Designed miniproteins, single chains, continued (4). Designs and how they scored, part 7

Each design is a single chain, and the fold is of that chain. pLDDT is the mean over its residues in the fold that is shown.

## One batch from the design tools (miniprotein)

Design m12216
Fold by ESMFold2-Fast:
Structure m12216 (fold): chain A 88 residues (1-88)
Amino acid sequence: SVEEKLEALIEVTEELIEELRKRNSPITPEAEASLEMLRASLDLPDYIKLAVMLTVSSEILLLLEKEFGKDSPLVKETLERLNEAIKK
């Protein structure tokens, strides 16, 4: 369901934030803001949930690519986990 996909994406984002905190990454506050957007969509209609999930996933990947580089293992692992969460 859309709700299960959103919950999975929240979990992936929470785990990413813990990793960013361990690294003392300067993008941690921006990732935390993205997590709050996902959480805010839990009570919204499914079409809004899907729009927020796509927007936040794209923003997270762009932030990680900017900070760590597009060929970074963290970027590639995060892309795979985000795709798995939102797959049909």
Scores: mean pLDDT 85

Design m12217
Fold by ESMFold2-Fast:
Structure m12217 (fold): chain A 95 residues (1-95)
Amino acid sequence: MELEKELEELYLKYYEAHAEGKNEEVIEILKEIAKLLEKLGSNPLEVDTLKAMTGELDKESIEKLRNQPEYEKVKDKLNKRIEEVREKKKKEEEE
């Protein structure tokens, strides 16, 4: 429960930083999300995709990952989770 709540807070921070174009903050938040997802036992491919987005993978590994269908799917999944957390927060604030 605590880790899931921390993950929701990180998704909100990612959305805000991404919307503001704060690239350095976006990268740091994605690193924390990847670390937390590893602790939660999430899909290794999802974690590797986040590491590619943060520059933690070597160039060859990033190129291979970008050519996989899962890369775009994981990006879409991440954006969807962020939107779900944002909508949940908005509803909690608006009743």
Scores: mean pLDDT 68

Design m12218
Fold by ESMFold2-Fast:
Structure m12218 (fold): chain A 87 residues (1-87)
Amino acid sequence: FKGWSAGELIEKIAEAVEVNKLDGGTAVEGLRRLGQDKAADLMRKKLEGLVDDSVIPELAELLGISPATASRLLRMVKKGVTPAEAK
C-alpha cells in the first residue's frame, strides 16, 4: 500500500471483506485477508484500547503509508466508514 490514501485503503479493505461499511472488526479482518497480519493485529489492539498512539508509526510503516494517514484510517474505522465517506 505504499503511498495509498486513507480512502484508497478503506475501499481496498471493504472489497476484501465484501462490505459497504467498515467498522473496526471488519477493517481488521480485511487487512488479514490482504495478507497484512501484523498491521491487522496492531489495528485490533489499538481499537480495543490495549495500546496507545505509540503504535501509529509502526502501523504506518507496515502499510507503507504516512503516520498521518494511519491515524486518519484508525479514526475512520473506529467511527464506522463507507468508501464514499472516505473520499
Scores: mean pLDDT 80

Design m12219
Fold by ESMFold2-Fast:
Structure m12219 (fold): chain A 88 residues (1-88)
Amino acid sequence: ALEALRRAFEEEGRNYEAKVAALREQTKVDRVGSLQQLIAYNDQMIAVFQQMAAQFRALGDSDMAAALDHLIQLAEQRRAEAEAELAA
């Protein structure tokens, strides 16, 4: 259970970073559409990471839960940056 959850986190984290990078590259061609997608994608991933953090806490892995909390904060920051760029 815990090992499978850690593997899922590693995969989701890699996919998240790759998608964020791809959307940032797309801002060079479609700035508005890509920023809107970046906001929506971060909203979706925050929910996913919150669920994973809750599961790690339930299983007693406070260190992994803290790592997810940090990633949630990073996703919230990236969302806010994209929202500010869209408003400019």
Scores: mean pLDDT 88

Design m12220
Fold by ESMFold2-Fast:
Structure m12220 (fold): chain A 63 residues (1-63)
Amino acid sequence: GDIEGRVLQHIREAGERGVTVEEIAKRLGLSKETVQRAIDALEARGLVRREKVGDETRYYVVP
């Protein structure tokens, strides 16, 4: 299946709040390792960015 597409769509749906790897993994029933690989690929393509928010790393779609 298109794991990257599903991860990207979930990040997009979270909007301005963003999401953590753990939240995506729980929501989609994927391992954190699988989610991290998908996010790394999406970041490399310029579609997703990361930001430190307090003690968390959150992910957002690039505008």
Scores: mean pLDDT 86

Design m12221
Fold by ESMFold2-Fast:
Formats: sequence, structure tokens, C-alpha cells
Structure m12221 (fold): chain A 66 residues (1-66)
Amino acid sequence: MMSIKEQVIKKADELLDKGVPAEDVINEAVREIRSLSEKYGLSPAEERRILGEVFEHIEERVRERE
């Protein structure tokens, strides 16, 4: 089973590879993390940690593209 972080990062990478703008990828990642947080009962601290790590990953991928 993939972790929430791994699942969201995989989706973000797929969207970035398709040429989706970084802003739209970030918005999608936020929506997915909130949905999964509600579904699996994540604490606010865990949700914040995952959001931070996913944003760092998206920023790194955007830099590698440009």
C-alpha cells in the first residue's frame, strides 16, 4: 500500500509530466491530501507535514523542468 505522501507525489509527477501548470498541480495536491486526511483520519500536524513535503517535491520538479 502506498503512503498518502507517495500517492500524492505520484499523481503530481504525472500531472507535471503532462505539462499541467505547477499552480494547478499544487491545487490538485492540496485537494487530494485534504480528501485522504479526512478518509484516513490524519491529525492536523500529519496533514501539515505531508503538505510541506509534497510542496517541496513539486518545487524541485519545476526547477528541473526550467
Scores: mean pLDDT 80

Design m12222
Fold by ESMFold2-Fast:
Structure m12222 (fold): chain A 100 residues (1-100)
Amino acid sequence: SPLEEKLREHLERLEEIVEKLEEGEISADEAVEQMIELERELLAFLEKEAPGERALIQLHREHIDSLEYHKAHLSEEEKKKVIKQLVEDTKAFIEDYLAQ
């Protein structure tokens, strides 16, 4: 389905951000900004194409709020830990969703 393809693409793009961060190609601040942009792209898609997916919409809204908060309040090392954890949690959630 277009939704499943968009969710898989979103995970691949999140994993690419983490890889670039781990390799030192981008800063933690740049990674947070890229993740916020990516989460907003997915949220816009969900609101337009899958407005019934209320749990997914809520999750990604909460991710945006969390990332905006962390951008303002955390150190670079703390941001790296939060980024990795958020991506792992998102992957687990989406993989479980797609397995249903």
Scores: mean pLDDT 85

Design m12223
Fold by ESMFold2-Fast:
Structure m12223 (fold): chain A 85 residues (1-85)
Amino acid sequence: MRVIEELREEAKNTPNPVERARLYAAAGILEAELTIEEVLSVEEISGGKYRITTRHIKTGKTETIYYDGEKDRELVRKLIKELRE
């Protein structure tokens, strides 16, 4: 997954050890949640939260994941970028 790979690459190149740890943690969380899923859409909802629609790669089943925009802003930006290629 491009977004997970990019987060890990940013972590490697980050001079701030706290931010580096956060980027690795974010990549791990996203990997756990999206390793078998394809991101179909990212939508901002009221309150600065995001609704992410995914599709399971093998079953084709659609699922909805919710992220707090304040806490997960960087992850959501990466997902939007991935969808736009």
Scores: mean pLDDT 66

Design m12224
Fold by ESMFold2-Fast:
Structure m12224 (fold): chain A 84 residues (1-84)
Amino acid sequence: GPWLDEGEILATLASIYLALARNAYRQGKKEVAKEFLENAIELAKKMRELGHQDEADRILKEVQRIAEEMGFKELSEKAKELLK
């Protein structure tokens, strides 16, 4: 079988997107950073569909905090709503 299960792969990919978002933002590439955060939200939704709710909630909390730091109010609010 694979070295990681599907939930571990999705969580790892989400973490990569968060790191890429932070790096893009530091380079002034704000739209690229926003896109990576949106991709992390979509992966968190997939993780919830697969029953990995706790891990999905951790990713959504990280997206909320990062989006707040970056001034992406709409993304921060979207991540917060998904945590309800």
Scores: mean pLDDT 85

Design m12225
Fold by ESMFold2-Fast:
Structure m12225 (fold): chain A 106 residues (1-106)
Amino acid sequence: EVVLEAPWRRADGASGRLYPEDQRLRVADDATIEVVTSSHSGSEGFQATRETRAAKATASGEVEVEASVPLKEGEKNVISVTARRVGAASVTEAPVAYVGHATYES
């Protein structure tokens, strides 16, 4: 599993404008976020899983995102995780990981 503590781009609620210097995205109590997890291995083509869930803001205003990534044992896997607020222009992407061994997918 990958857990993201992301510096979100601050958005002006009236205009939807992003403020790069602030690095925070405003999140309502029940705001919906979309998490896209993608993986690619040598024997399997590109795969992507998309999930929506309620966002939870910390006291500092950051959004914590948790994602699970299915991996192929014995193969090189390229993985990325992207999280965004549904309806917002802001997107946060986790670093791509190259993994040869991982937890088996059931």
Scores: mean pLDDT 43

Design m12226
Fold by ESMFold2-Fast:
Structure m12226 (fold): chain A 97 residues (1-97)
Amino acid sequence: SAAEERAKEDKLETILTEVMRELREKGTSPEVQKRILSMVYAIATDLLKKDKSEEEIMKEVYAFLNTELPESVIEEYQKRGEELLQQLQKERDARAG
């Protein structure tokens, strides 16, 4: 339902906000912050599809971010995350209208 999708989007926004706050506190550059947030969005979206809790998602996200990944894997997650962020923005705009 639309309400269930909005609830999942709200969870994604909470997760992204928490990660963004930590990256800002660490003085991470805006370029690197954007890359990390895109990757986090892709990971969190996949875990939400599996009905994982916010706590479980955050643990998996931080485990993933502490792993040195090949550039190709990073690029795939960035692209996927950007697509998901565009979808979220479109759904938020539809909700606000």
Scores: mean pLDDT 74

Design m12227
Fold by ESMFold2-Fast:
Structure m12227 (fold): chain A 83 residues (1-83)
Amino acid sequence: MTMLSKEELEEKLKQLEKEVDELIELLRSQGQDDTADKIQALRDEYIPKIRALIKEGKLEEAVKLMEEFVARVQAVLAEALAA
């Protein structure tokens, strides 16, 4: 069984999208609109690209892009904590 199944990646993407949407709402509820806007921009760029790669069967590229997206979201949060 492969760790890169299409169904597993679609489930991971759905979970990631939900978690990011919840994070954006949490940040906005706390008045951190600038941080929320940055994360929303990343979501709007990366999620459609990752989904397109999954649909095309480019699962390895989809995983790499998903990991890059998570890393960029974490970097934005780290900058917000340092500021």
Scores: mean pLDDT 83

Design m12228
Fold by ESMFold2-Fast:
Structure m12228 (fold): chain A 110 residues (1-110)
Amino acid sequence: DERARAFEAVEDLKTLDQETFTRLEELAREHDIPIPLLLLTALAHLAVRRGVPEEDLVAFAGPAMSFAGAGNPVWARVSNELSLYLEQEGKSFAERLRELAAFVRERLGL
């Protein structure tokens, strides 16, 4: 159940449009955050919002990081969801992203 929910969250991600992708790349550059770490942060946040357990977060984050380096569809979907989240939440982008990055780093030993 828990693992299924985590994978379902990833599978339900939407296709990223070009404008949104450009915006996310700009945010990554502004905050000096590597794209793989940004991807892991976005996936961790999505899974938390979906109510999946921490063990499931770690389970798929590794593959996602590898896929981010390859520039595949997983990055596009995660980037789209991250952009929507950042606009929707209305919080300080830097603080929220640091919190999520710290969370992901702690779980994955990055």
Scores: mean pLDDT 48

Design m12229
Fold by ESMFold2-Fast:
Structure m12229 (fold): chain A 62 residues (1-62)
Amino acid sequence: GGPNHARGAATMALAGGGNAAAARAASEKVQEGWDGEQAARATLEGGGNEGAARAAGFSAKL
């Protein structure tokens, strides 16, 4: 990930029906360099739905 991927993950988490907390969690994990699976899992744990998790996972890929 990186700043652009982190921003993408946050935007897609919100678009997928996640709340602000889920978007923040997804952004932080992508920015920390977590892989797509870890970013997706963090989004689900933060209250995001399946669509938000899939989007966060894609945004974490290089």
Scores: mean pLDDT 62

Design m12230
Fold by ESMFold2-Fast:
Structure m12230 (fold): chain A 69 residues (1-69)
Amino acid sequence: KPLSREELRELARALAEELGLEVDVDALPESTLLELAQLRHAWEFAQTEETRELIREAARRLLEEARRA
């Protein structure tokens, strides 16, 4: 079953909270929410600190790009 936009926002909030990032998920485009949901999934299955650091950096870049739009 595909995730609703509200479910995507909840996943984005959860990821941002885990990474210590501040985000206004209501202002994010759906494309950014989908990418954050993919990163949230990858974070849950990450087995190394190197992979987790890559996910943190990817999430940070996505949020910075969204703030500039």
Scores: mean pLDDT 77

Design m12231
Fold by ESMFold2-Fast:
Structure m12231 (fold): chain A 75 residues (1-75)
Amino acid sequence: SFFDTLDELSKRFSSEVIIGAARLFRPVANPDPEQLAYIQKKLNANEEEARQVYSMLLHFDFDIEKLIEFLEKYS
C-alpha cells in the first residue's frame, strides 16, 4: 500500500534524502488529503515537498524495490 511503501522508505532513508530526490519529479497527480498529510507528518515536509514525494512514489508505481534502488543511487 501507499502507507506501507512510505513507512519502509522512511526507515531506510533520511527525510532529507527522500525530499531531495523527489525534487527531480514534477507533480503529475494530486494525492488525496490523507496521503498528503501522511507524507508531511512522516517526513516533516511542507505541502510542496510532500506533493513532489507523492509524484516520485507514483512514478515508480509504489514499487518499494525500485524506490530503494533509486534512492540508494541518488544518496
Scores: mean pLDDT 85

Design m12232
Fold by ESMFold2-Fast:
Structure m12232 (fold): chain A 86 residues (1-86)
Amino acid sequence: SPEQEAARILATATVLLSGVYFYYRVAEKKNSPATPEIGRLLREMERLLRELRRAVDAGDLATARQLLDEMQRLSEEVDRLYLESM
């Protein structure tokens, strides 16, 4: 159902944001040179999650899927930055 798809999109987006937040905290604790850039990407993902919630509330699942895809791309960039900064 559209309601189940919306719930899965929101759950996935929330998990992605949580993972980036975890990487940010570890990078900050280690005084990693990647910390400012990971922080910038974290703030961008928080903005995308707010827009994704608005799309879901409007019943616009096409936009919600596009926003989730963008969050996935940013999460992959954070993974890369985190691994390269170790």
Scores: mean pLDDT 90

Design m12233
Fold by ESMFold2-Fast:
Structure m12233 (fold): chain A 65 residues (1-65)
Amino acid sequence: MKLSKEEFDKEVEGTLLLIQAVIAEKAGDYDAAIEWYEKGIEVTKDIPELKALFEEGLAEVRAKR
């Protein structure tokens, strides 16, 4: 796989945002989890695999809220 500097930076940022979203969701802080998932979708819009993980997490949190 070829990763440009911009793609690499976005993948790192996306991964960190996903970790934060999951931690917030498991803590029951659904408002914070939604915010992290929404930020992750925007950051990873050009990375389909990561974007899909954020979209799935956002849908689950919204269903629980």
Scores: mean pLDDT 78

Design m12234
Fold by ESMFold2-Fast:
Structure m12234 (fold): chain A 72 residues (1-72)
Amino acid sequence: SSVSQQFSELNAKAQEYAAKDEAGKLLGQAYLYRAESLLSNAEDSKVYEAKAEEYFAKAQEAIAAKQRQLAA
């Protein structure tokens, strides 16, 4: 439920900022990595969780960049 809420909130932000193409892809990839982490062995789970956090950060950067572009 928390993952679904976070996805819905960030997806709404991406739509609002018109960053759906880049930010939406990064966000989707982050959630795919997080889901894969939950289904993987201990070693692979750590790698996927790290990748998920990396892509969440990239998605946030892309959303912020689009927000600045729209403000300019």
Scores: mean pLDDT 70

Design m12235
Fold by ESMFold2-Fast:
Structure m12235 (fold): chain A 97 residues (1-97)
Amino acid sequence: SLREEIIKLLEEAGMKKKEAETLVDSIFDSTDDEEMQKLLAELVAALLKGDKEKAEEYARKIAEMLKKKYGLDESLDLDELAEIILKSLENAIELLK
């Protein structure tokens, strides 16, 4: 299942199973869009691994999806939105430590 795939991805990135299960539940509660769920999980995994290039890539893809599929304000700069997403998840991960 997608849930099991995301848990495995997060564990491979260094997250403990219980923390990975809690995070995947939060992702699934926040959105029912499987593409968004996968992108959020990949972004968290990249941040945990310290892969800045991949983290920035996934944050931009999430920002693009929010603008195109969810009607987020067209006046928002895509790079600024990606930085907001990236910084918010970095802060959330630090609170879990």
Scores: mean pLDDT 80

Design m12236
Fold by ESMFold2-Fast:
Structure m12236 (fold): chain A 55 residues (1-55)
Amino acid sequence: SEIEELEAQIEKLEEEIRKVREEYGDSLEGQIEIGALETALATLKTTLNLLKKKS
């Protein structure tokens, strides 16, 4: 289902953010990457909430 797919994508992004933060959190490039990933994560979470309201 779309909900299950989005939940899997959210989990993957949260894992990627954790890895980038751990390895590159002290660098400017790492902070930029984390910011982009967190924006994508927020969008997916919003979409998931909207889909859950419709189902």
Scores: mean pLDDT 83

Design m12237
Fold by ESMFold2-Fast:
Structure m12237 (fold): chain A 61 residues (1-61)
Amino acid sequence: MTEKLKKLAIDLAQALLEQAKTPEAKSLARDGLRLAQKAKTKEEAIKALELVAEAMRIQFA
């Protein structure tokens, strides 16, 4: 279960890194990826997803 959320966060962060147009968005996506990889609980995975979502907001603004 946590593994599924973790994989989703990792996939999203990687896709974002490829498409990132600004250094800020790229930095946030990278931080989200690191957080996702280190996540041991679903709450940690959710926090990683929140960081990735913030990067998405900046990129698609």
Scores: mean pLDDT 78

Design m12238
Fold by ESMFold2-Fast:
Structure m12238 (fold): chain A 79 residues (1-79)
Amino acid sequence: ERAALEERRRALAPGLVAELEEAAKTDPRIRRILELVRAGRLEEAAEEISAELGVEREVALNGLRYLREVLALAEEAAA
């Protein structure tokens, strides 16, 4: 199960990142969150998402950790 999830994540990561980068061109909130995640400022990004979406900060932080992992996998695929 975990191996299949990792393979799926690696295969989908470049496409997901491309969609997020495209959305960031027109949505300043998405752009801001991507900048914070790429800079390793996950706690600041989690506070902004928590405030904007009304979700618990820890839930937002866990989601951002997954996003950072997806971004790293896309970087590996591009290398």
Scores: mean pLDDT 74

Design m12239
Fold by ESMFold2-Fast:
Structure m12239 (fold): chain A 81 residues (1-81)
Amino acid sequence: MKEELKKRADELEKEAQRANALAQGYTSSAEHYRNLAEKDPEKAEIYREKADRAEKMAQEYTELGNKLDKEAQSLREEAEK
């Protein structure tokens, strides 16, 4: 039914928003660690590893957010039929 599809789309959009917020948080963490690596050459390797991990998490959450947004869009289009 159209109403059920719309509610599911709303839920997926909220999940996508949460995933995108987490991706932004990890992107900020990666930038922070990259800055620390530039300021402390002795610990640069450790900070780069932390930045790499944060960047990977940011990518995973960005991909999740994009997937959820596409699913929500598909449900909204189905609800219009």
Scores: mean pLDDT 86

Design m12240
Fold by ESMFold2-Fast:
Structure m12240 (fold): chain A 72 residues (1-72)
Amino acid sequence: MPSLLEQLEAYVQDRLDAIRRGTFASRAELQAALDTLRAGVETIADSLQVSDEDKARLLAIIDAFEAELLAA
């Protein structure tokens, strides 16, 4: 069965795929969506007592996605 971390990674990827398929009026709007997702991940990780390493991994997935989208 998938671990809690694997389930959270799948959740983050699903949200990022929705962001990738979306249309944003500005870079600021895209940034706000990513910041909202980061805040949500931190809240969920803290509530579920996820390790600092696993929390950092989830946030790193979002950071990598942002870097790929904004690599101009």
Scores: mean pLDDT 78

Design m12241
Fold by ESMFold2-Fast:
Structure m12241 (fold): chain A 78 residues (1-78)
Amino acid sequence: ISKEQAQKQIQQLQDQKAQQQAQMQKERAAYLAEGEKAAKENSASASGYYISGIGADTDGFLAQKQSDRQIKQLEEQL
């Protein structure tokens, strides 16, 4: 592809990656806050919230990894 097209695609992927990172951090913080609240209430459900947070982090990490791979491939074509 042309250099201009590759640069535009790289910028688009970088913007998407930044949004994914923000979303992942937000979800993790929410799950940890719910877990902490449940723990203060002496609730057995606290463990469930922490496990859910771990799952969300893994999915977000894989999505970011895929974006990184695509950016690298486009940079190699420049």
Scores: mean pLDDT 68

Design m12242
Fold by ESMFold2-Fast:
Structure m12242 (fold): chain A 87 residues (1-87)
Amino acid sequence: GPELGVGASTPAGGAGSDRGVGVEGAGRAAEEAARQALKDGGEGGRVGVGASTDAGGTGSGEGEGPEGARRAGEEAAAKAMATAGLE
């Protein structure tokens, strides 16, 4: 449900606020991916994967917080696919 998307995006967004713009961007894209999957169901899952992949790339290489944001982006993609019920 909606709480799954919020759970995926909230930690990434929170980490970004503490660490700066790069991680904030990653968290925001993860949130978009999660909510898009929830809005569209199956169709949104693929769009969510694309968005969270970009978020993951943005949040890498900057330290512990950005690494967490990157992992959250990848996890958001996986959750979006699972929530949408895609293959």
Scores: mean pLDDT 49

Design m12243
Fold by ESMFold2-Fast:
Structure m12243 (fold): chain A 106 residues (1-106)
Amino acid sequence: PRPRAEFAGVQDRETGELKVAFALLEEGGKVYLYDLRTPESAAAAEPLFRKAGGTGVFDDEEPSPEVKELLRRALEALDAGATVHPLMTPEDIAELKARIEELLAR
């Protein structure tokens, strides 16, 4: 079975700050989520995305339908107990979920 890797991000148009940026990796029937806003989590995800031929979408301010689909899948994965980077605290996970929910409510 081939690993599947996808990433999505949305940035603030005025500041360039990342509202959300995350990577989803599916390998061996497990789902892994990495918050790409931190350098440590991004560095941990990079070799896995290189190996899996990762694809992704990055939008300004408002998420496209493709990014909204990845946002929904990220929420579902987090709610299903997906493995997150070891440096992500429960508070980091809650913040990421809240930001995703805000973008999906638009």
Scores: mean pLDDT 69

Design m12244
Fold by ESMFold2-Fast:
Order: sequence, then C-alpha cells, then structure tokens
Structure m12244 (fold): chain A 68 residues (1-68)
Amino acid sequence: SLAEEARKKAEELGLPEPMVEAIADLIEEGYSPKDIGQGILDSLPDSDLPEELKKKAAELAKWLISLE
C-alpha cells in the first residue's frame, strides 16, 4: 500500500516514528500524497524542528509530491 511505502521511505530517511505514523495515517485517511507533501514543505520554515529533521522531512515531502 502507499501508506506502507511512505512508512518505509520515512524510515530509510531516519524520521522519528511518531512522524512516520502521522504521515501514514494521513494517507490511510485518503489525503493525497501531493497535499501531504506540500503541507510539510509549507510548514517547515516556521517549524522549531532541528535542521537535520527539517532536511529529512523535506526529502520525504518531495518524494510524496513526485508520486503524483
């Protein structure tokens, strides 16, 4: 399933488990990968996350957008 592919990709990138599960849940609920990815990218500049996690989240977001 797409949710399992997203989980695998997020784990390969080294994202924390809570973030992996939140993204998988959004896909299971029927949100489009493009909308999820764009939402991540739009939120990152204002986020207090460490730069290393921002970079990893951006990589996942770009991958999700590329699926559409």
Scores: mean pLDDT 81

Design m12245
Fold by ESMFold2-Fast:
Structure m12245 (fold): chain A 75 residues (1-75)
Amino acid sequence: AMLSPAAVAVQEVIAAHADKLTPQQLVRLSREVVTAADNGDYEAALAAVDRITSGLPKEDAEAIRKAVEDVLRAA
């Protein structure tokens, strides 16, 4: 199935920040956040970002959160 533009944009954000993520976090973000964005559930997408990135340094978690917010707002 083709992903929505919002889901594609979220996937690109995750790829851009992959160096800051564990392999498990990368897989979970790609599954949970991209799926929620594809379904138009932007609140669920952001909640998943917060949950999955909670173990990262604050600056890295905030950068990923902001980047996802910006692409969802643009969609």
Scores: mean pLDDT 83

Design m12246
Fold by ESMFold2-Fast:
Structure m12246 (fold): chain A 78 residues (1-78)
Amino acid sequence: SAEIARGEEILRQYKEIIELVKEGRLEEAKEWLMKVGKASSITDEQLKEFVEELEAKLAEFEELLAQVKAGREEELIA
């Protein structure tokens, strides 16, 4: 499914930005967020808060994506 593939790519991109922030590569993480249009400007504090919220939601998003993939596999097998 194109939607599942897009979801997996978005998940990968979010993991990359979390890693950048954890490594202290804040300028690269800010540039990425500005490039995707999510912020016209962002402070280091706002970036860290965004990543903390994103990490909490990432687990839910991974679970939802796994359930969607499982449901699609059951549809193909059944």
Scores: mean pLDDT 72

Design m12247
Fold by ESMFold2-Fast:
Order: C-alpha cells, then structure tokens, then sequence
Structure m12247 (fold): chain A 105 residues (1-105)
C-alpha cells in the first residue's frame, strides 16, 4: 500500500512534467523526493534505476536489497565524498520512508 502510493505519485509527477502542467498534491511530494535523490549522487542514470526499483519493489525490505544491488553494480559517485556504499543505501531508503510518510499526511 505505502509503496504503491509512492509509485502512483511518481507516475503522476512524471505525467505532469511531460504535459507541462504544475504538480499538485502527492505529485509535489514525489518531485521533492526525486530532487533529494538527485542530490545524493552525481549520476542521473543511477537515479533512473532507483526509480525503477521503487516501482518494482513490494516492500521497503525488497527495495533495500534492490538498492544495495544497484549500488554494487552501478557504483555511483556519491555527492559527498564521505559517504560509504552502505551510507548511500541507508540514505535512499530513508528518503523513500520520508516520502511515504509525507504521502500519508
């Protein structure tokens, strides 16, 4: 349910962007999430892979495992040189949890 809400919000935000209309309601939460995600890594392709993982994951546990695999395979450059791979995984999951919480308010 929570992951489905985030997926729907992301899809609608992408539709709004393609249509050139301003985002409303949950679409703004999804946009803020995507902007924060882009701030974690200097790698637009990695961000797209994370968005796909969110759309495929049924739970936060499945998402965490998929994100860990993507970090290992893609090896994205963190925006902060002090972040470890596990720190990056934790940061992505924390952003997803925060977006879900905002969508439930």
Amino acid sequence: SAMEKLREAIDKAEEARKAGRPPTGPERVAQAFLDALRGLVDDPEFVERIVEAIKEAKSLDELRERVRQLVDEHQPRPASPGLTREDLVDAVVALVEGAIEALEK
Scores: mean pLDDT 79

Design m12248
Fold by ESMFold2-Fast:
Structure m12248 (fold): chain A 61 residues (1-61)
Amino acid sequence: MEKIKEALAEGEKKAADITAQMDPEVGAREGQGLKTEIVSKASTEAVRDYLEAQRAAEAAA
């Protein structure tokens, strides 16, 4: 269960990395909508990746 917390933190880090790669001007205008989308997508991807790994481990046991 600690891994889920780690996956969420990793999703937030991914969102920050993507935002940093964007132009500051674009980030300011699209920032609120884009942050919501990026955080949601990155968090979902991280959680899905973690769940898929756990699912494979459970199937192997």
Scores: mean pLDDT 65

Design m12249
Fold by ESMFold2-Fast:
Structure m12249 (fold): chain A 96 residues (1-96)
Amino acid sequence: SSEHAALLVAAELAVVAAENAVDFDLPAEDQIADIRGARDAVLELIRLAREHPELREEAERIARRFLEVLERAERSPDERVREEARRAREEVERAL
């Protein structure tokens, strides 16, 4: 549906925003905000994919990309960013 397509695009854009914040070493507050936004979007997409199996492949692809971003964020010099990334990774891995 168009609503499902919109959620896929929103999750993908949220993950790209988190990736850019982490990889360009934006201020910790911006990295945390973008990680939280991507976490919420990815978790909602995983939940939706359980009800709509046709979304599973795309949801897993987006979730795996986000997990790669979180692995990099867990190496941040800022402890708050590391902790946020660790929590987000645990939540996403548990949801998959």
Scores: mean pLDDT 90

Design m12250
Fold by ESMFold2-Fast:
Structure m12250 (fold): chain A 60 residues (1-60)
Amino acid sequence: SNQSQIQQLDDQIAQLQEESKREAAQMKAQNASWVDLLLFMADRTDELIALQQQKNALQQ
């Protein structure tokens, strides 16, 4: 059902957010450049937007 798919997408979004936080912290610990961090966060933001758009499509 759409509700089950929405729940799965919410779980994926939450997991991706936590993994992104952990990986960003690791990059900072490894002295990653500011530019590298921005590029990493931009890529993760694109993934989050794609998941959110899939969720929105199921709700509309």
Scores: mean pLDDT 85

